# Designed miniproteins, single chains, continued (5): the designs that were tried, part 29

Each design is a single chain, and the fold is of that chain. pLDDT is the mean over its residues in the fold that is shown.

## One batch from the design tools (miniprotein)

Design m17044
Fold by ESMFold2-Fast:
Structure m17044 (fold): chain A 89 residues (1-89)
Amino acid sequence: KPPKTLEFRARVDTIDEAVRKVEEFLDKIIREQPDRAVLTLELSNGARVVIRLENVTPEELERHRPAILDLVRSVGLSGSRLDDFTLES
């Protein structure tokens, strides 16, 4: 059986919108508990973040939530690209 994969793509203009989209993504993963999840986030300033989560439990996800949000803020503020951030349990 293929793994259950959840994919999100969002284009946003502000860091606050980026953070909100990430929060929505994490909440949906906690609710649906997929085997794999991928978020692709693009900001109007050219920043890009790709976050991959594999077999992450809700407890592990909540523990890492602050670090994920800080990463998104940092990349967004610098206008840089992070094409592959992966969290596995």
Scores: mean pLDDT 81

Design m17045
Fold by ESMFold2-Fast:
Structure m17045 (fold): chain A 80 residues (1-80)
Amino acid sequence: EAKELLKKALEIMASIELTDEEIVKLLQEVVLILANDGPIEKALELLKQALKKLKELGVASEETIAEIEELIKKVEELLK
């Protein structure tokens, strides 16, 4: 469940036109962690870093950012 929510957030972020090298690198690390059944906690941390950088770029709508934030929050609740 947490893995599925992280994948959905990743898909939304990847669907935005991303040319920022740091964001792409962070998303690639999340993909590798999820593919290798690695620590969800680490994947979540990297995804939160990517979201912060995405907000700084200003290329995503407030609605899209809110959707990604909601998915991240649900993952955080599952890890309690």
Scores: mean pLDDT 79

Design m17046
Fold by ESMFold2-Fast:
Structure m17046 (fold): chain A 63 residues (1-63)
Amino acid sequence: SLAEKSTKITIESLKAALGNMTDEEIDRVIERLREAQEAVKDDPAHQELLKNTIEAIEEDKKK
């Protein structure tokens, strides 16, 4: 669907921008991604992508 395509594009953009984000921006991204996980509870593939993205962002922030 169009919404699914938009979500995937956003995730890829966030991954690409991860290294250039401040800690504050990263916190905002994590918060939004957690909200997105709630919205896609019935879609395990998207939920897995969001989980992996959140984990990658949190891991990068710890550096």
Scores: mean pLDDT 69

Design m17047
Fold by ESMFold2-Fast:
Structure m17047 (fold): chain A 90 residues (1-90)
Amino acid sequence: SKEEILAKLDEVYQLIKELFPERQEEIDRLYAEFKEAIENGDYERALQVVDRLGALVEREARTAPPEQQDKIFEVFRLLVEIREELRKRL
């Protein structure tokens, strides 16, 4: 459901803000863009935002300390679930 997608996105948003506080401005913009896309029923745009968010997390993960890896893997798991739910709506 739309609520399930937004709930998973909120969980991702909270995790990545904690993990990458230096990227907060970019993260806030992507979060806002995703919510707008979902509200407008623009699931193709929402998928593009998820891809951009995934790329940000992948880049930051390369220099992240080992203690953050479990949370980073959880973010990737949630992003995969969001992508699959969005694809079903195309």
Scores: mean pLDDT 85

Design m17048
Fold by ESMFold2-Fast:
Structure m17048 (fold): chain A 68 residues (1-68)
Amino acid sequence: SEKARLTNGAAAYALNGDVEGAERLVRELVEMGVLSEEEAKRVIEAARKGDGVTAAEVLGEAARRKLG
């Protein structure tokens, strides 16, 4: 699904330190209703700190809740 592809892409960008790529896909996920604004803020903040693992964990949790 498109939502799963974007979520996986955002996690990959965050894990690879591509903050701009992660932010772009995270904004799309908010528009699609996969992420709340609060979840998006946590992902972006973690990615900016170089904490890609935490960013990926937040993305995975939101995906399990919305895409199951």
Scores: mean pLDDT 83

Design m17049
Fold by ESMFold2-Fast:
Structure m17049 (fold): chain A 68 residues (1-68)
Amino acid sequence: EARERRREAVYRWVKEQLTAASDPIAEAERLKRRAEEAVAQGRITPEDYELFLEVVDEALAEILAERA
């Protein structure tokens, strides 16, 4: 399933970005802002944007739980 494989790849990439960041909350907000710009400019679909936001929130929750 192409959508599921893309979701897994995006999740892994986002988790790596957040894990490497000194401030994972600030990094998550930066990634979300870039995605918002991309959808506003028509570079990604609204569905891709929603998927990306879900993935960022899931990865951030895991990273914050690990750092607590």
Scores: mean pLDDT 80

Design m17050
Fold by ESMFold2-Fast:
Structure m17050 (fold): chain A 67 residues (1-67)
Amino acid sequence: SNLLLKKKAEEVLSSYPEVSVSVEDGIVILEGKVSSYVEKNQILLDVAFALKDEKEFGGVASYLSVE
């Protein structure tokens, strides 16, 4: 379910309190601010890898901005 995808993404991103998570039609949407492009890429990889085996996971849409 979208709720399960959101919960799992939030658990992976527990160290990034400025990143918000929402889910629409199996797509995990990330919004917020990060400190670097390296951090942005790491966040995207961590979320995608953690959710790769979830039945309803359709991908990640990133709207993260770098400060």
Scores: mean pLDDT 83

Design m17051
Fold by ESMFold2-Fast:
Structure m17051 (fold): chain A 119 residues (1-119)
Amino acid sequence: MVTVTESGGGTYPEGGSATLSSKISGPFEAVVGVSWFREAPGGPGEFVASISGDGKKVGYAPSVAGRFTISLDRAAKTAYLNMNDLKREDTATYYSLAFALVDGVLRGVVGEGTELTVV
């Protein structure tokens, strides 16, 4: 079974940078993609970024395009979200979602999340 564990949260200055990591455990060959989502305090959840399991296709929400970069280290089984030019609006709990194909059915595995505060 695939699991995900996020790290890299904390308190960061406005205009600063941070890197969030999602360590993927279990059969990585079943993983077809990884996405990051965030939920702001008192706000709705929103999509942030995605990467395909082969690393060839990436997607970004308009709010983070040009500031955030998603990458996947297949050997380390880790997805990274590199965040630059942090804004107070980036304050949220960030979740990683790994998509795995099991018996022809796409399943999502969500981590516990990591909290990021911009001050």
Scores: mean pLDDT 82

Design m17052
Fold by ESMFold2-Fast:
Structure m17052 (fold): chain A 80 residues (1-80)
Amino acid sequence: MKEKERQGAVYYSAAGIFLAAEDYEAAAELGLKAAEHFLEAGNVEEAERVLERVLRAIEAALGPEHPLALRVRERLEEVR
């Protein structure tokens, strides 16, 4: 599943760039895509790590009740 792990890493790198740019909608979408690819590769640990990092950044900027934070948290609880 090398290609799925590689794609996950690319999406996660992109998510980090958009977090730095304060584009939280794009960061959430890219983080969710990164986690999806890591899950398809069987790497649950990396998927959880990606979702946790994106969630922390969104919660810090927008608050834990924000729809983006709720969406990322829902996905994180599904993979735990």
Scores: mean pLDDT 82

Design m17053
Fold by ESMFold2-Fast:
Structure m17053 (fold): chain A 56 residues (1-56)
Amino acid sequence: SAMEEQARRLGEEATRLSEEAVRQATTTGKIDEELAKRARELGEEARKLGGEPSGP
């Protein structure tokens, strides 16, 4: 469904931003709070839309 596709997209982007935030933290010793926050928001939205396909 369209919702499932959107959840997938958001989840993928959340993972991408999360990875980038970690990369920057490791490289510069400073975490981009903005990137971390955005990744968190996207992850939450993906979870809300997708209904967490993790199952039981």
Scores: mean pLDDT 74

Design m17054
Fold by ESMFold2-Fast:
Structure m17054 (fold): chain A 76 residues (1-76)
Amino acid sequence: SADEEFEKVMKEVEELLEKAKEAIKAGDFETAYKLIEEMGKLLREASKKFPEYEEKIEEFERKLLAELMAEIDRAL
């Protein structure tokens, strides 16, 4: 179903977020940047495939940005 496919994409983005956080903690900002770009591409594709989830995608993007900023602040 569309709901199951959407949840799978969100789980993939969550896994990339955890990898990006680990890269930031390790000082590997090049790897973190590539992972962030990959997350952005997945979220853009999700917004095109699931326009009914636009608000949830925007909320997730805000959460993702906040968590990444928190890890960068901790690394500095």
Scores: mean pLDDT 85

Design m17055
Fold by ESMFold2-Fast:
Structure m17055 (fold): chain A 88 residues (1-88)
Amino acid sequence: MKVYVVIGSKKPITEEDIPELKELAKEAVKTLRIGEAFGYEGRLVAVVDESELEKVLEIMKKAGFPYVAVFEADENGNNIKLLDFFEL
């Protein structure tokens, strides 16, 4: 099954940040279950299914993390792929 990792940031995300965020996304899939989240160094990281993506983006913005990177992965944390990064 595919899972999605949403990483919210208080500061703008740039292309230079993507390798670090990809590793964080991989760690999140290994550590978290679908629907869970953790804070890490000024970022909020959540693992969700596709149906919860819109809801988690709203939560990120309201929580003060208006910059997001969204990754797609398998359940084992392999094949992490950046889908997009943007401001909410």
Scores: mean pLDDT 80

Design m17056
Fold by ESMFold2-Fast:
Structure m17056 (fold): chain A 60 residues (1-60)
Amino acid sequence: MDEEVLREVLETFPDPGAFLALGVGPRTDEELLRVLLRLAEEFQDEALRARIEAHLATLS
């Protein structure tokens, strides 16, 4: 997924955290999860970051 496109979409949404959370699921690709993790860090959403890190751990 293009990180720049995702950032543009997030800037348009009134709740970027909720939008990012929709991308995190058991079938989400590791590559996409890493993009979402970087965005969660930039938006300083610690709860979402922890969820993404936990999900990445299940893939190892």
Scores: mean pLDDT 64

Design m17057
Fold by ESMFold2-Fast:
Structure m17057 (fold): chain A 72 residues (1-72)
Amino acid sequence: SAEELLRRAEELLERAEKLLKEGKYEEAIRLAEEAKRLAMEAMEDPSVLLRAIGLVIRAIGLIFEAELKLKK
């Protein structure tokens, strides 16, 4: 269900945030990209669209931050 996709995406983002804090940027990016994919799939359900969009934005922000830190 879309709710299950969102729950899994949230769990992956929480793990990615912890990895980012620990300097594991490549692993953080991988989990955040998976979370983004699941949240985008959930967007097919109009009832959760705004929540799914919020998770996609959060994932993109995390990926951007991690990539920026990898560059330095």
Scores: mean pLDDT 86

Design m17058
Fold by ESMFold2-Fast:
Structure m17058 (fold): chain A 61 residues (1-61)
Amino acid sequence: MEEKLKEIEEKIPEASEEELKEMETEVGVIMLEAAVRKDEELLKKAVELLEKIREKLEELK
């Protein structure tokens, strides 16, 4: 899971709007899984990544 978040983070600077929306969905799924597993660190990392994706989407508007 953490490796997947790292891959998504590395792709953000070059990602298109469509790719960013797909990444937002993927991070959302990871957040749900982290919450079910009670993995606080993974949940925190996923939330931080989601914020970065949303900031990038706002820049593209």
Scores: mean pLDDT 80

Design m17059
Fold by ESMFold2-Fast:
Structure m17059 (fold): chain A 68 residues (1-68)
Amino acid sequence: SEAEELNEKGKELFAQGRLEEAIALYEKAIELDPNYAEAWRNLGLVLLAAGRRGEAVVYFRKALELEA
């Protein structure tokens, strides 16, 4: 799916340290598939790496709710 493709590209950008670009792709993946728990979790991880801890917590919580 397009959401899965965006998530994979986001993971590649995150691995390259391109944090803001990775955030944008994960946000688009979530817009296309709001139930995509992996994308919510990955957005949380990249936000932590970007120093945006408060935002990261919200996204991790959403991922856990979707995986429950």
Scores: mean pLDDT 88

Design m17060
Fold by ESMFold2-Fast:
Structure m17060 (fold): chain A 73 residues (1-73)
Amino acid sequence: MDEVLEILTKGAKQLDEKSAAVLNELKKKLEEGMPLEELREELERQFAESTDVRLRVALHEAIETIDEIIKEK
């Protein structure tokens, strides 16, 4: 969980305001207690809709991290 939060936080600091807003919204949902499975669906939706390659990389890293956490459950 902390690893996902770290990826979203670090990504937001390195992206422009628009792309950072996407990561900050996802971070807010995670902090509000959204289940990782639901967050993963939201991350995949944002990945499919985004044209910013750096944002897509950050979203993909977060998805991979969630998959590892769910797998170790």
Scores: mean pLDDT 79

Design m17061
Fold by ESMFold2-Fast:
Structure m17061 (fold): chain A 63 residues (1-63)
Amino acid sequence: GELREEMLKLIGEILRLIGEKFDLELKLKRGEISEKEYKEEIEKLEKKIKELLEKMKELSKKF
């Protein structure tokens, strides 16, 4: 159903963002980005993850 498809899309996007967090950590360890850039980008990713988790919570109420 539509709700199941929407939930799977949200899960997929959260997993993608978690992967981006790991990529940023690797770039920081390699010296490819500054600590300032890392903190700014990680904050953006964490905010997006929180927003997606809230959407998942709202969707779960419809099941």
Scores: mean pLDDT 83

Design m17062
Fold by ESMFold2-Fast:
Structure m17062 (fold): chain A 70 residues (1-70)
Amino acid sequence: MSELEKELEEVKKLGEEISEKGTKEQRLEAKKLWEKAFEEVQEYLDKGDLEKALEVVKKLKKELEKLLEK
């Protein structure tokens, strides 16, 4: 798998964990973070900028990890 695909799978697993174990507030915040990151990733992928798309995914992963720590 590419680094981008690997990070996307990790983010999916975090999203599933929040969906299963998270509060209503955590799920709502996760959804907002996902929507913002998804728009940014799509924009960079449309431009062929895989490095910037990867940075957005890594940022999303860190934000979701922080959300689970609360």
Scores: mean pLDDT 79

Design m17063
Fold by ESMFold2-Fast:
Structure m17063 (fold): chain A 66 residues (1-66)
Amino acid sequence: GPARAAAGAAEGAALGRAGGAKFGEDMSQTSAVHGAAAGERAAASGRDVREAGDLGGTYGMLQAQS
């Protein structure tokens, strides 16, 4: 539901920010946005919050490395 989608998005954003911080502040902002979006989409698809967070965080960190 919406609360679970919000939780997944928040976790994805936090993981994306953490990944981006290793590679610079500008990349942290981009990573947070991508991580949040990926986490929100995963949560909306009925996946669990942990899986949504993992997807958001991984995507955010990959974007930070780019």
Scores: mean pLDDT 56

Design m17064
Fold by ESMFold2-Fast:
Structure m17064 (fold): chain A 83 residues (1-83)
Amino acid sequence: DELLAEYRSLSDVERGVLNALAEAGEAGASAREIAERLGLSQSTVSRALRRLEARGLVERDRRTGRYRLTPRGREMVEAWRAA
C-alpha cells in the first residue's frame, strides 16, 4: 500500500495534475492544457509538475515540453481509482 500512502501525501493540486495526465493518455499534456482543465494558474501547475517529476511520477518530453505519467505514476492513479 506504499503507492496509496504516497498518493494521500500529495497536495490536491498534485493529485489533480496526476489525474489530468491519466486522462490525457500517452500523448500527455502541456502545463497550459492542464491549467485550463483544472481551472488553475499555469504557474501553480508548473510547480506541481516539478514536484511530481522529482518524485518520479511524471516525466517531461524534452522535444515537445509535454508532460506524461511515468509507469509508476500510472500505477499510482490506477491503484487509487480501484480503491
Scores: mean pLDDT 86

Design m17065
Fold by ESMFold2-Fast:
Structure m17065 (fold): chain A 66 residues (1-66)
Amino acid sequence: MDPEEFDAEVREALAEIAVAVTFLAGQRKGLSKEEIRADFDAYADTLPEELRPLFRRLGDEKVAEL
């Protein structure tokens, strides 16, 4: 596997894990759909620019499941 592709896949997996943990933590605390979405948006703003679109897309998909 190309090292660059491997690094990209690792970043994608980490973003998916971060999204899942954020979503589950929000549900465990009894947060509303709107509050969970706000948590995703706030966290995304702290990420490097190259990760923000992926994290926001995955977060939006997860929130849509509610």
Scores: mean pLDDT 73

Design m17066
Fold by ESMFold2-Fast:
Structure m17066 (fold): chain A 71 residues (1-71)
Amino acid sequence: MKATEEELKLLEEAKEALKNGDVEKAREILRQLIKEYPDNSNAIAALLMIERGASPDEIVKAIDFLLKSAE
């Protein structure tokens, strides 16, 4: 299904937190997104990358790809 504008906004906010080095804030945003939109596989994937200790740059690239694909 098409991601809502709210889902895309939350993904963008998580990406911004990661760019600022605030991994904990990004984790909180992604957990909130999944609670409200449990079918958002993209948010689940990003959260799993954080939990596995992927670098902020790698997670930002993943989110950026998802946002560009949703345009």
Scores: mean pLDDT 76

Design m17067
Fold by ESMFold2-Fast:
Structure m17067 (fold): chain A 62 residues (1-62)
Amino acid sequence: MTDEEIERIARLMHEHYGIPEEAVRDALRMAQEGKSDEEIIKYLKEKYGLSEAQARLVLSTL
């Protein structure tokens, strides 16, 4: 995924689902570092207050 594509996805997630753009970028970085889906979901819920559905939606776009 290109940097331009991730920036577009981050913007769409914020506009349509209220997910902070920084949360999308953090999730991508963690996935690239080899973090599990469970670890990423926990982090997004704890740091950004996302629901499990919102966190899973972020992962589904990666």
Scores: mean pLDDT 82

Design m17068
Fold by ESMFold2-Fast:
Structure m17068 (fold): chain A 94 residues (1-94)
Amino acid sequence: SIKSMQQGNPQQAIDQLQQQIKKNPDDVDLWKQLGGAYMSQGNYDKAIDYFEKAISLKPDDPDLWSGLGNAYKKRGNYKKAKEYFEKSKKLGGD
Protein backbone atom coordinates (compact mmCIF):
# COMPACT_ATOMS: atom_id res chain seq x y z
CA SER A 1 0.00 0.00 0.00
CA ILE A 2 0.99 3.68 0.20
CA LYS A 3 2.99 3.16 3.42
CA SER A 4 5.29 0.54 1.92
CA MET A 5 5.70 2.62 -1.26
CA GLN A 6 6.83 5.71 0.74
CA GLN A 7 10.30 4.42 1.68
CA GLY A 8 13.84 5.11 0.44
CA ASN A 9 14.89 8.59 -0.74
CA PRO A 10 11.78 10.54 0.45
CA GLN A 11 12.02 9.09 3.98
CA GLN A 12 15.78 9.75 4.10
CA ALA A 13 15.17 13.42 3.24
CA ILE A 14 12.50 13.67 5.97
CA ASP A 15 14.84 12.09 8.55
CA GLN A 16 17.59 14.60 7.67
CA LEU A 17 15.18 17.55 7.92
CA GLN A 18 13.87 16.35 11.31
CA GLN A 19 17.45 16.19 12.67
CA GLN A 20 18.15 19.75 11.42
CA ILE A 21 14.87 21.04 12.95
CA LYS A 22 15.88 19.61 16.37
CA LYS A 23 19.00 21.84 16.18
CA ASN A 24 17.27 24.85 14.54
CA PRO A 25 13.56 24.85 15.58
CA ASP A 26 13.08 28.51 14.51
CA ASP A 27 14.31 27.92 10.94
CA VAL A 28 11.18 28.50 8.83
CA ASP A 29 12.84 27.07 5.70
CA LEU A 30 13.40 23.70 7.42
CA TRP A 31 9.70 23.46 8.43
CA LYS A 32 8.72 24.51 4.88
CA GLN A 33 11.02 21.85 3.36
CA LEU A 34 9.59 19.20 5.72
CA GLY A 35 6.06 20.16 4.62
CA GLY A 36 7.16 19.86 0.99
CA ALA A 37 8.81 16.48 1.64
CA TYR A 38 5.59 15.12 3.15
CA MET A 39 3.66 16.50 0.13
CA SER A 40 5.99 14.51 -2.15
CA GLN A 41 5.41 11.43 0.04
CA GLY A 42 1.61 11.87 -0.23
CA ASN A 43 1.22 12.41 3.53
CA TYR A 44 -0.92 15.53 3.29
CA ASP A 45 -1.93 15.52 6.97
CA LYS A 46 1.73 15.81 8.06
CA ALA A 47 2.39 18.38 5.32
CA ILE A 48 -0.46 20.53 6.74
CA ASP A 49 0.95 20.23 10.30
CA TYR A 50 4.43 21.35 9.22
CA PHE A 51 3.27 24.20 6.95
CA GLU A 52 1.12 25.46 9.85
CA LYS A 53 4.19 25.39 12.13
CA ALA A 54 6.17 27.37 9.53
CA ILE A 55 3.29 29.89 9.22
CA SER A 56 3.29 30.35 13.02
CA LEU A 57 6.93 31.52 12.69
CA LYS A 58 6.48 33.57 9.49
CA PRO A 59 2.80 34.33 8.71
CA ASP A 60 3.67 36.80 5.90
CA ASP A 61 5.40 34.24 3.65
CA PRO A 62 3.17 33.70 0.56
CA ASP A 63 4.92 30.39 -0.29
CA LEU A 64 3.84 28.89 3.05
CA TRP A 65 0.17 29.75 2.44
CA SER A 66 0.46 28.35 -1.11
CA GLY A 67 1.98 25.14 0.31
CA LEU A 68 -0.86 24.83 2.83
CA GLY A 69 -3.40 25.45 0.02
CA ASN A 70 -1.84 22.69 -2.10
CA ALA A 71 -1.91 20.27 0.85
CA TYR A 72 -5.62 20.93 1.49
CA LYS A 73 -6.37 20.60 -2.24
CA LYS A 74 -4.61 17.20 -2.33
CA ARG A 75 -6.61 16.17 0.75
CA GLY A 76 -9.83 17.14 -1.11
CA ASN A 77 -10.66 20.21 1.01
CA TYR A 78 -11.14 22.65 -1.85
CA LYS A 79 -12.78 25.34 0.31
CA LYS A 80 -9.73 25.69 2.60
CA ALA A 81 -7.38 25.35 -0.38
CA LYS A 82 -9.09 28.32 -2.07
CA GLU A 83 -8.93 30.44 1.11
CA TYR A 84 -5.19 29.75 1.55
CA PHE A 85 -4.38 30.42 -2.13
CA GLU A 86 -6.18 33.78 -1.76
CA LYS A 87 -4.07 34.57 1.35
CA SER A 88 -0.92 33.71 -0.63
CA LYS A 89 -1.91 36.06 -3.47
CA LYS A 90 -2.62 38.95 -1.08
CA LEU A 91 0.81 38.52 0.58
CA GLY A 92 2.66 38.96 -2.73
CA GLY A 93 2.28 35.73 -4.70
CA ASP A 94 2.66 37.52 -8.02
Scores: mean pLDDT 81

Design m17069
Fold by ESMFold2-Fast:
Structure m17069 (fold): chain A 66 residues (1-66)
Amino acid sequence: MKEDALKALEETKELAEKLGDEESVKRAEQLREDLENATDAKEIMELAFEGARLKEEILKKEKEAQ
């Protein structure tokens, strides 16, 4: 779960960089760092859900840009 969430955040950051969305790049980096340092299962799950929501928003922006 944690590894999958970290990979998803990395992919989200790459997409945000391609779109020029600096705020989303920064947010993905913050979530990745928080998730990497998280040791509590509840915190890991909450951060993974936040990352999933960010990915959904970035994919929506990518679709609009195409």
Scores: mean pLDDT 79

Design m17070
Fold by ESMFold2-Fast:
Structure m17070 (fold): chain A 81 residues (1-81)
Amino acid sequence: SAAEARNEQIRRRGDRNFIENTYALLEKQYGVSKDAPEEERLAALTKLYREVFKLSDEQVKAMLKQYKDALARLRAEEAAG
């Protein structure tokens, strides 16, 4: 339906904005490029959440899950065309 198509577009835009903002933040804070290896980006993001934001291990785990889930959805959409 038109409503389902609209909701899908809103969700995709949200995922893209979240990932793009995360890339920009990591580059600005640690000089880690969006094109850097995933392991390097995840290490920098973990460091940001623990050292700068002072999040607990539970909060860090939750934030990393949100990042990984959003990135996986975006990659699946790119692979689908």
Scores: mean pLDDT 82

Design m17071
Fold by ESMFold2-Fast:
Structure m17071 (fold): chain A 45 residues (1-45)
Amino acid sequence: LEEDEKIALETAKKNVEDAKKISPEAYRFYKDLYERAKEGIEKLK
């Protein structure tokens, strides 16, 4: 489960990069999702 957070963050990051090639709306959506996930992880530091 601890590794699930890392996998989720990594997947979100890849989705952002991939979404940028698909459409600006998808990019915006995944970028926002990634930012939220990253902030959660940052609070653990």
Scores: mean pLDDT 74

Design m17072
Fold by ESMFold2-Fast:
Structure m17072 (fold): chain A 69 residues (1-69)
Amino acid sequence: DLEKKIEAFVESLKPLAESAETEEVKEELAEKVVDFLAEVFGISREEARRMLRAEVSDEEQARIEEILE
């Protein structure tokens, strides 16, 4: 169940997210996200990293929204 996997993943990240003030903690969060994506979608960690980078490209999505406004 995807919903239950997402819920468990979010719960596992709560302590790290609350303490995500340093570069090291942010790196650990990124690694956990990559692992979660690889497991959920059944893809390699390399492919999961590409998906994570696409998420960071929300800046491109924001540009599209700005054009529409």
Scores: mean pLDDT 61

Design m17073
Fold by ESMFold2-Fast:
Structure m17073 (fold): chain A 60 residues (1-60)
Amino acid sequence: AALAEAMRAGDMVAAGEEARKIISTHNEEAIKLAKEAVEALEKGDLEEAERLAAEAEKAA
């Protein structure tokens, strides 16, 4: 749950690194969810970012 933890903490650097790991899995569903999580974090919606990140990690 490293991506979800980074999102909860509002750590954009850690969140970006963990999202790149999901992108490297070549799982389109996980990649889409990870991108949506990063966008939610950039908007300041930490709860939505954490939720989407958890779904991305589950799909990966």
Scores: mean pLDDT 77

Design m17074
Fold by ESMFold2-Fast:
Formats: sequence, C-alpha cells, structure tokens
Structure m17074 (fold): chain A 62 residues (1-62)
Amino acid sequence: SSEIYKNTIAQSNLEQAKELIELGKKNGVPRSTLMEAIEAKRKNGMPEEEVEELKRKVDELY
C-alpha cells in the first residue's frame, strides 16, 4: 500500500502531512518513500518553505 500512502500524503495539507510522516516512521515506511511523497507535493505546487519543513521532519525521524 505504499502507493496509497504516497497519494494520501500528496493530497494532505502541511499539518496532515507532518502527522502522516510520523505515522509512516512508526509503520516502517522507508525514508525514500516519504521523500518521493514530499517531492510530489513540491511538483503539485506546495510552497518551497513548506516542502523544506516536511524534509526537516523526515530528517528528525530518520
């Protein structure tokens, strides 16, 4: 279900995405999968400041 997880993150707002990243870490989702989902958000028009915030959240957990 990594594709469902990536799609859910891609459709989430910033706060929802942070929560999903924390849940992903607890459920053993690879760092690479989370980074792919964050890059999808960047490509979908998420502000770079918010993208960097999500990347920092991943780096804090991995």
Scores: mean pLDDT 80

Design m17075
Fold by ESMFold2-Fast:
Structure m17075 (fold): chain A 63 residues (1-63)
Amino acid sequence: LVGKLARATKDIPKAIPSMLALKKGDEVLVLEEVNEHWVKVKSLKTGEEGYVDKAELEVLEDL
């Protein structure tokens, strides 16, 4: 996933300070895979960075 663009599959609320809030369809750049469940991403819309559940992202294959 690192270095790939991905898209949020649903609205994701900011539950803790280290998470990133996303809306369904928001595109992110994957910066780091932290573990099996969490990735660090950068929002292309806002430029903000934070952690998101890997299961709530789809990888964009057209890159």
Scores: mean pLDDT 77

Design m17076
Fold by ESMFold2-Fast:
Structure m17076 (fold): chain A 82 residues (1-82)
Amino acid sequence: SMLDTLSSMSLSQRQQYFQTSYDTYSSISDRYYQQYQLTGDQFYLDLSNVYSQVARLYRQMQSLSGDQMLVQYQQVMDILNS
């Protein structure tokens, strides 16, 4: 599982993974916000806000380790799967 993978990563590997995830989800959030600005559709604003929250959680995980990191990763997965 990804939880097992994260647990086996070095600190530097996890930092790179969380940075890449932050950059990726921030980009997705920005693209949905642009669609909202073009359409006025609340659906795109809601998606932008969800992905912005996911990006923030990945940024916070850069300072976490062990069980705290894994709990926050599970929260990210729960958000993305809802």
Scores: mean pLDDT 86

Design m17077
Fold by ESMFold2-Fast:
Structure m17077 (fold): chain A 62 residues (1-62)
Amino acid sequence: IEELIERVKELTVRRLAERGADPEKVRELLDAGATPREIAEALGMSQSTVSRALDEASREAL
């Protein structure tokens, strides 16, 4: 359960880093429980890009 959440976070960090985001900053935002909108604003990305990365990470974690 907690292991699945951690894996989703790791995969999300990797996917956003591949798109030019700072992996450490993405990790901090996810650990703080930031919403996709807040993450998008902090990284200068679109909310749809962040939401898609989270969806892809969730699918890959399973």
Scores: mean pLDDT 78

Design m17078
Fold by ESMFold2-Fast:
Structure m17078 (fold): chain A 89 residues (1-89)
Amino acid sequence: MTEEEVRERFIEVLQRELGYPRAVAEKIYEAMVKAGVTPEELEELIEGFESDDPEKRREAMKKLNRILSKMTPEEDAELEALVRAELAA
């Protein structure tokens, strides 16, 4: 996959598999890139979330949460505010 294809597929997977609004999924993608996540690691997360295997889905979720735990308090607050705004729409 190209970098742009990985970006769009990752955003789509967060929306479809995890129920995030697109704006939240885009912010998660930005946070992942800022944390130094590679396109290859994003492809692994996409494959994990698209898997019918509950163990692969669980490992993908653990990896996502581990990466997101590296966010600053400001980034976490912005993401929470965006989630609340999208859920109120």
Scores: mean pLDDT 74

Design m17079
Fold by ESMFold2-Fast:
Structure m17079 (fold): chain A 73 residues (1-73)
Amino acid sequence: SIMELVKLEMRAIAASGDIFVAERALRKGNEELARRQLENARRLIEELLRSPDPRVRARAEENLRRAEELERE
């Protein structure tokens, strides 16, 4: 349905935004903000990974990879 597609797109955008904010927070030395933003991104990503659509899952996997890289910094 259109509503399900919109919901998935909103979650993907939100996850990407959380990762962006986390990266900026790390560069400013705000590790606590970065950690919270990465945790929020991971929750959204886990919902997207459960999608039957392989393109949605691939996008989620790329965001997960970025989040994991930032968590190791």
Scores: mean pLDDT 83

Design m17080
Fold by ESMFold2-Fast:
Structure m17080 (fold): chain A 67 residues (1-67)
Amino acid sequence: SAKDAAIALVEELRAAGKISEAEADALITAINAGDVEAAGDLLVRLLARGKISGEDAQRLGRALGAI
């Protein structure tokens, strides 16, 4: 599903050490709730803080847009 694809990308970012467990859990909670706005806000903050690349943000953003 689109949610499963988005969650898989969040888990990939956590496994790569780019985001914390708390940041990953917050994203997964928002995705599971279908709260794409909250998930998108978290994504923008991660990008603004330099924790993820523009390519990471584009990939996850596309997955969120499919929810």
Scores: mean pLDDT 87

Design m17081
Fold by ESMFold2-Fast:
Structure m17081 (fold): chain A 66 residues (1-66)
Amino acid sequence: ALGDRTMALVRAADEQEFEEFAKKVAEEAAKKDPSYEEILKDEEKTKELGQEKLKEENAKAAAALL
């Protein structure tokens, strides 16, 4: 089968969770600063913003686990 349970979970996290997360980050940013409304209209920029936020959270989590 294409996508064992482990692979399906990784894919769902990468595709659905990330898309939802990136959208949410952009929407929250747009509420604070109207300039982020332009980013919300640009799918690539929204994705970049989400990626940066995710990396920041992962770095923070890694530091906290030490």
Scores: mean pLDDT 65

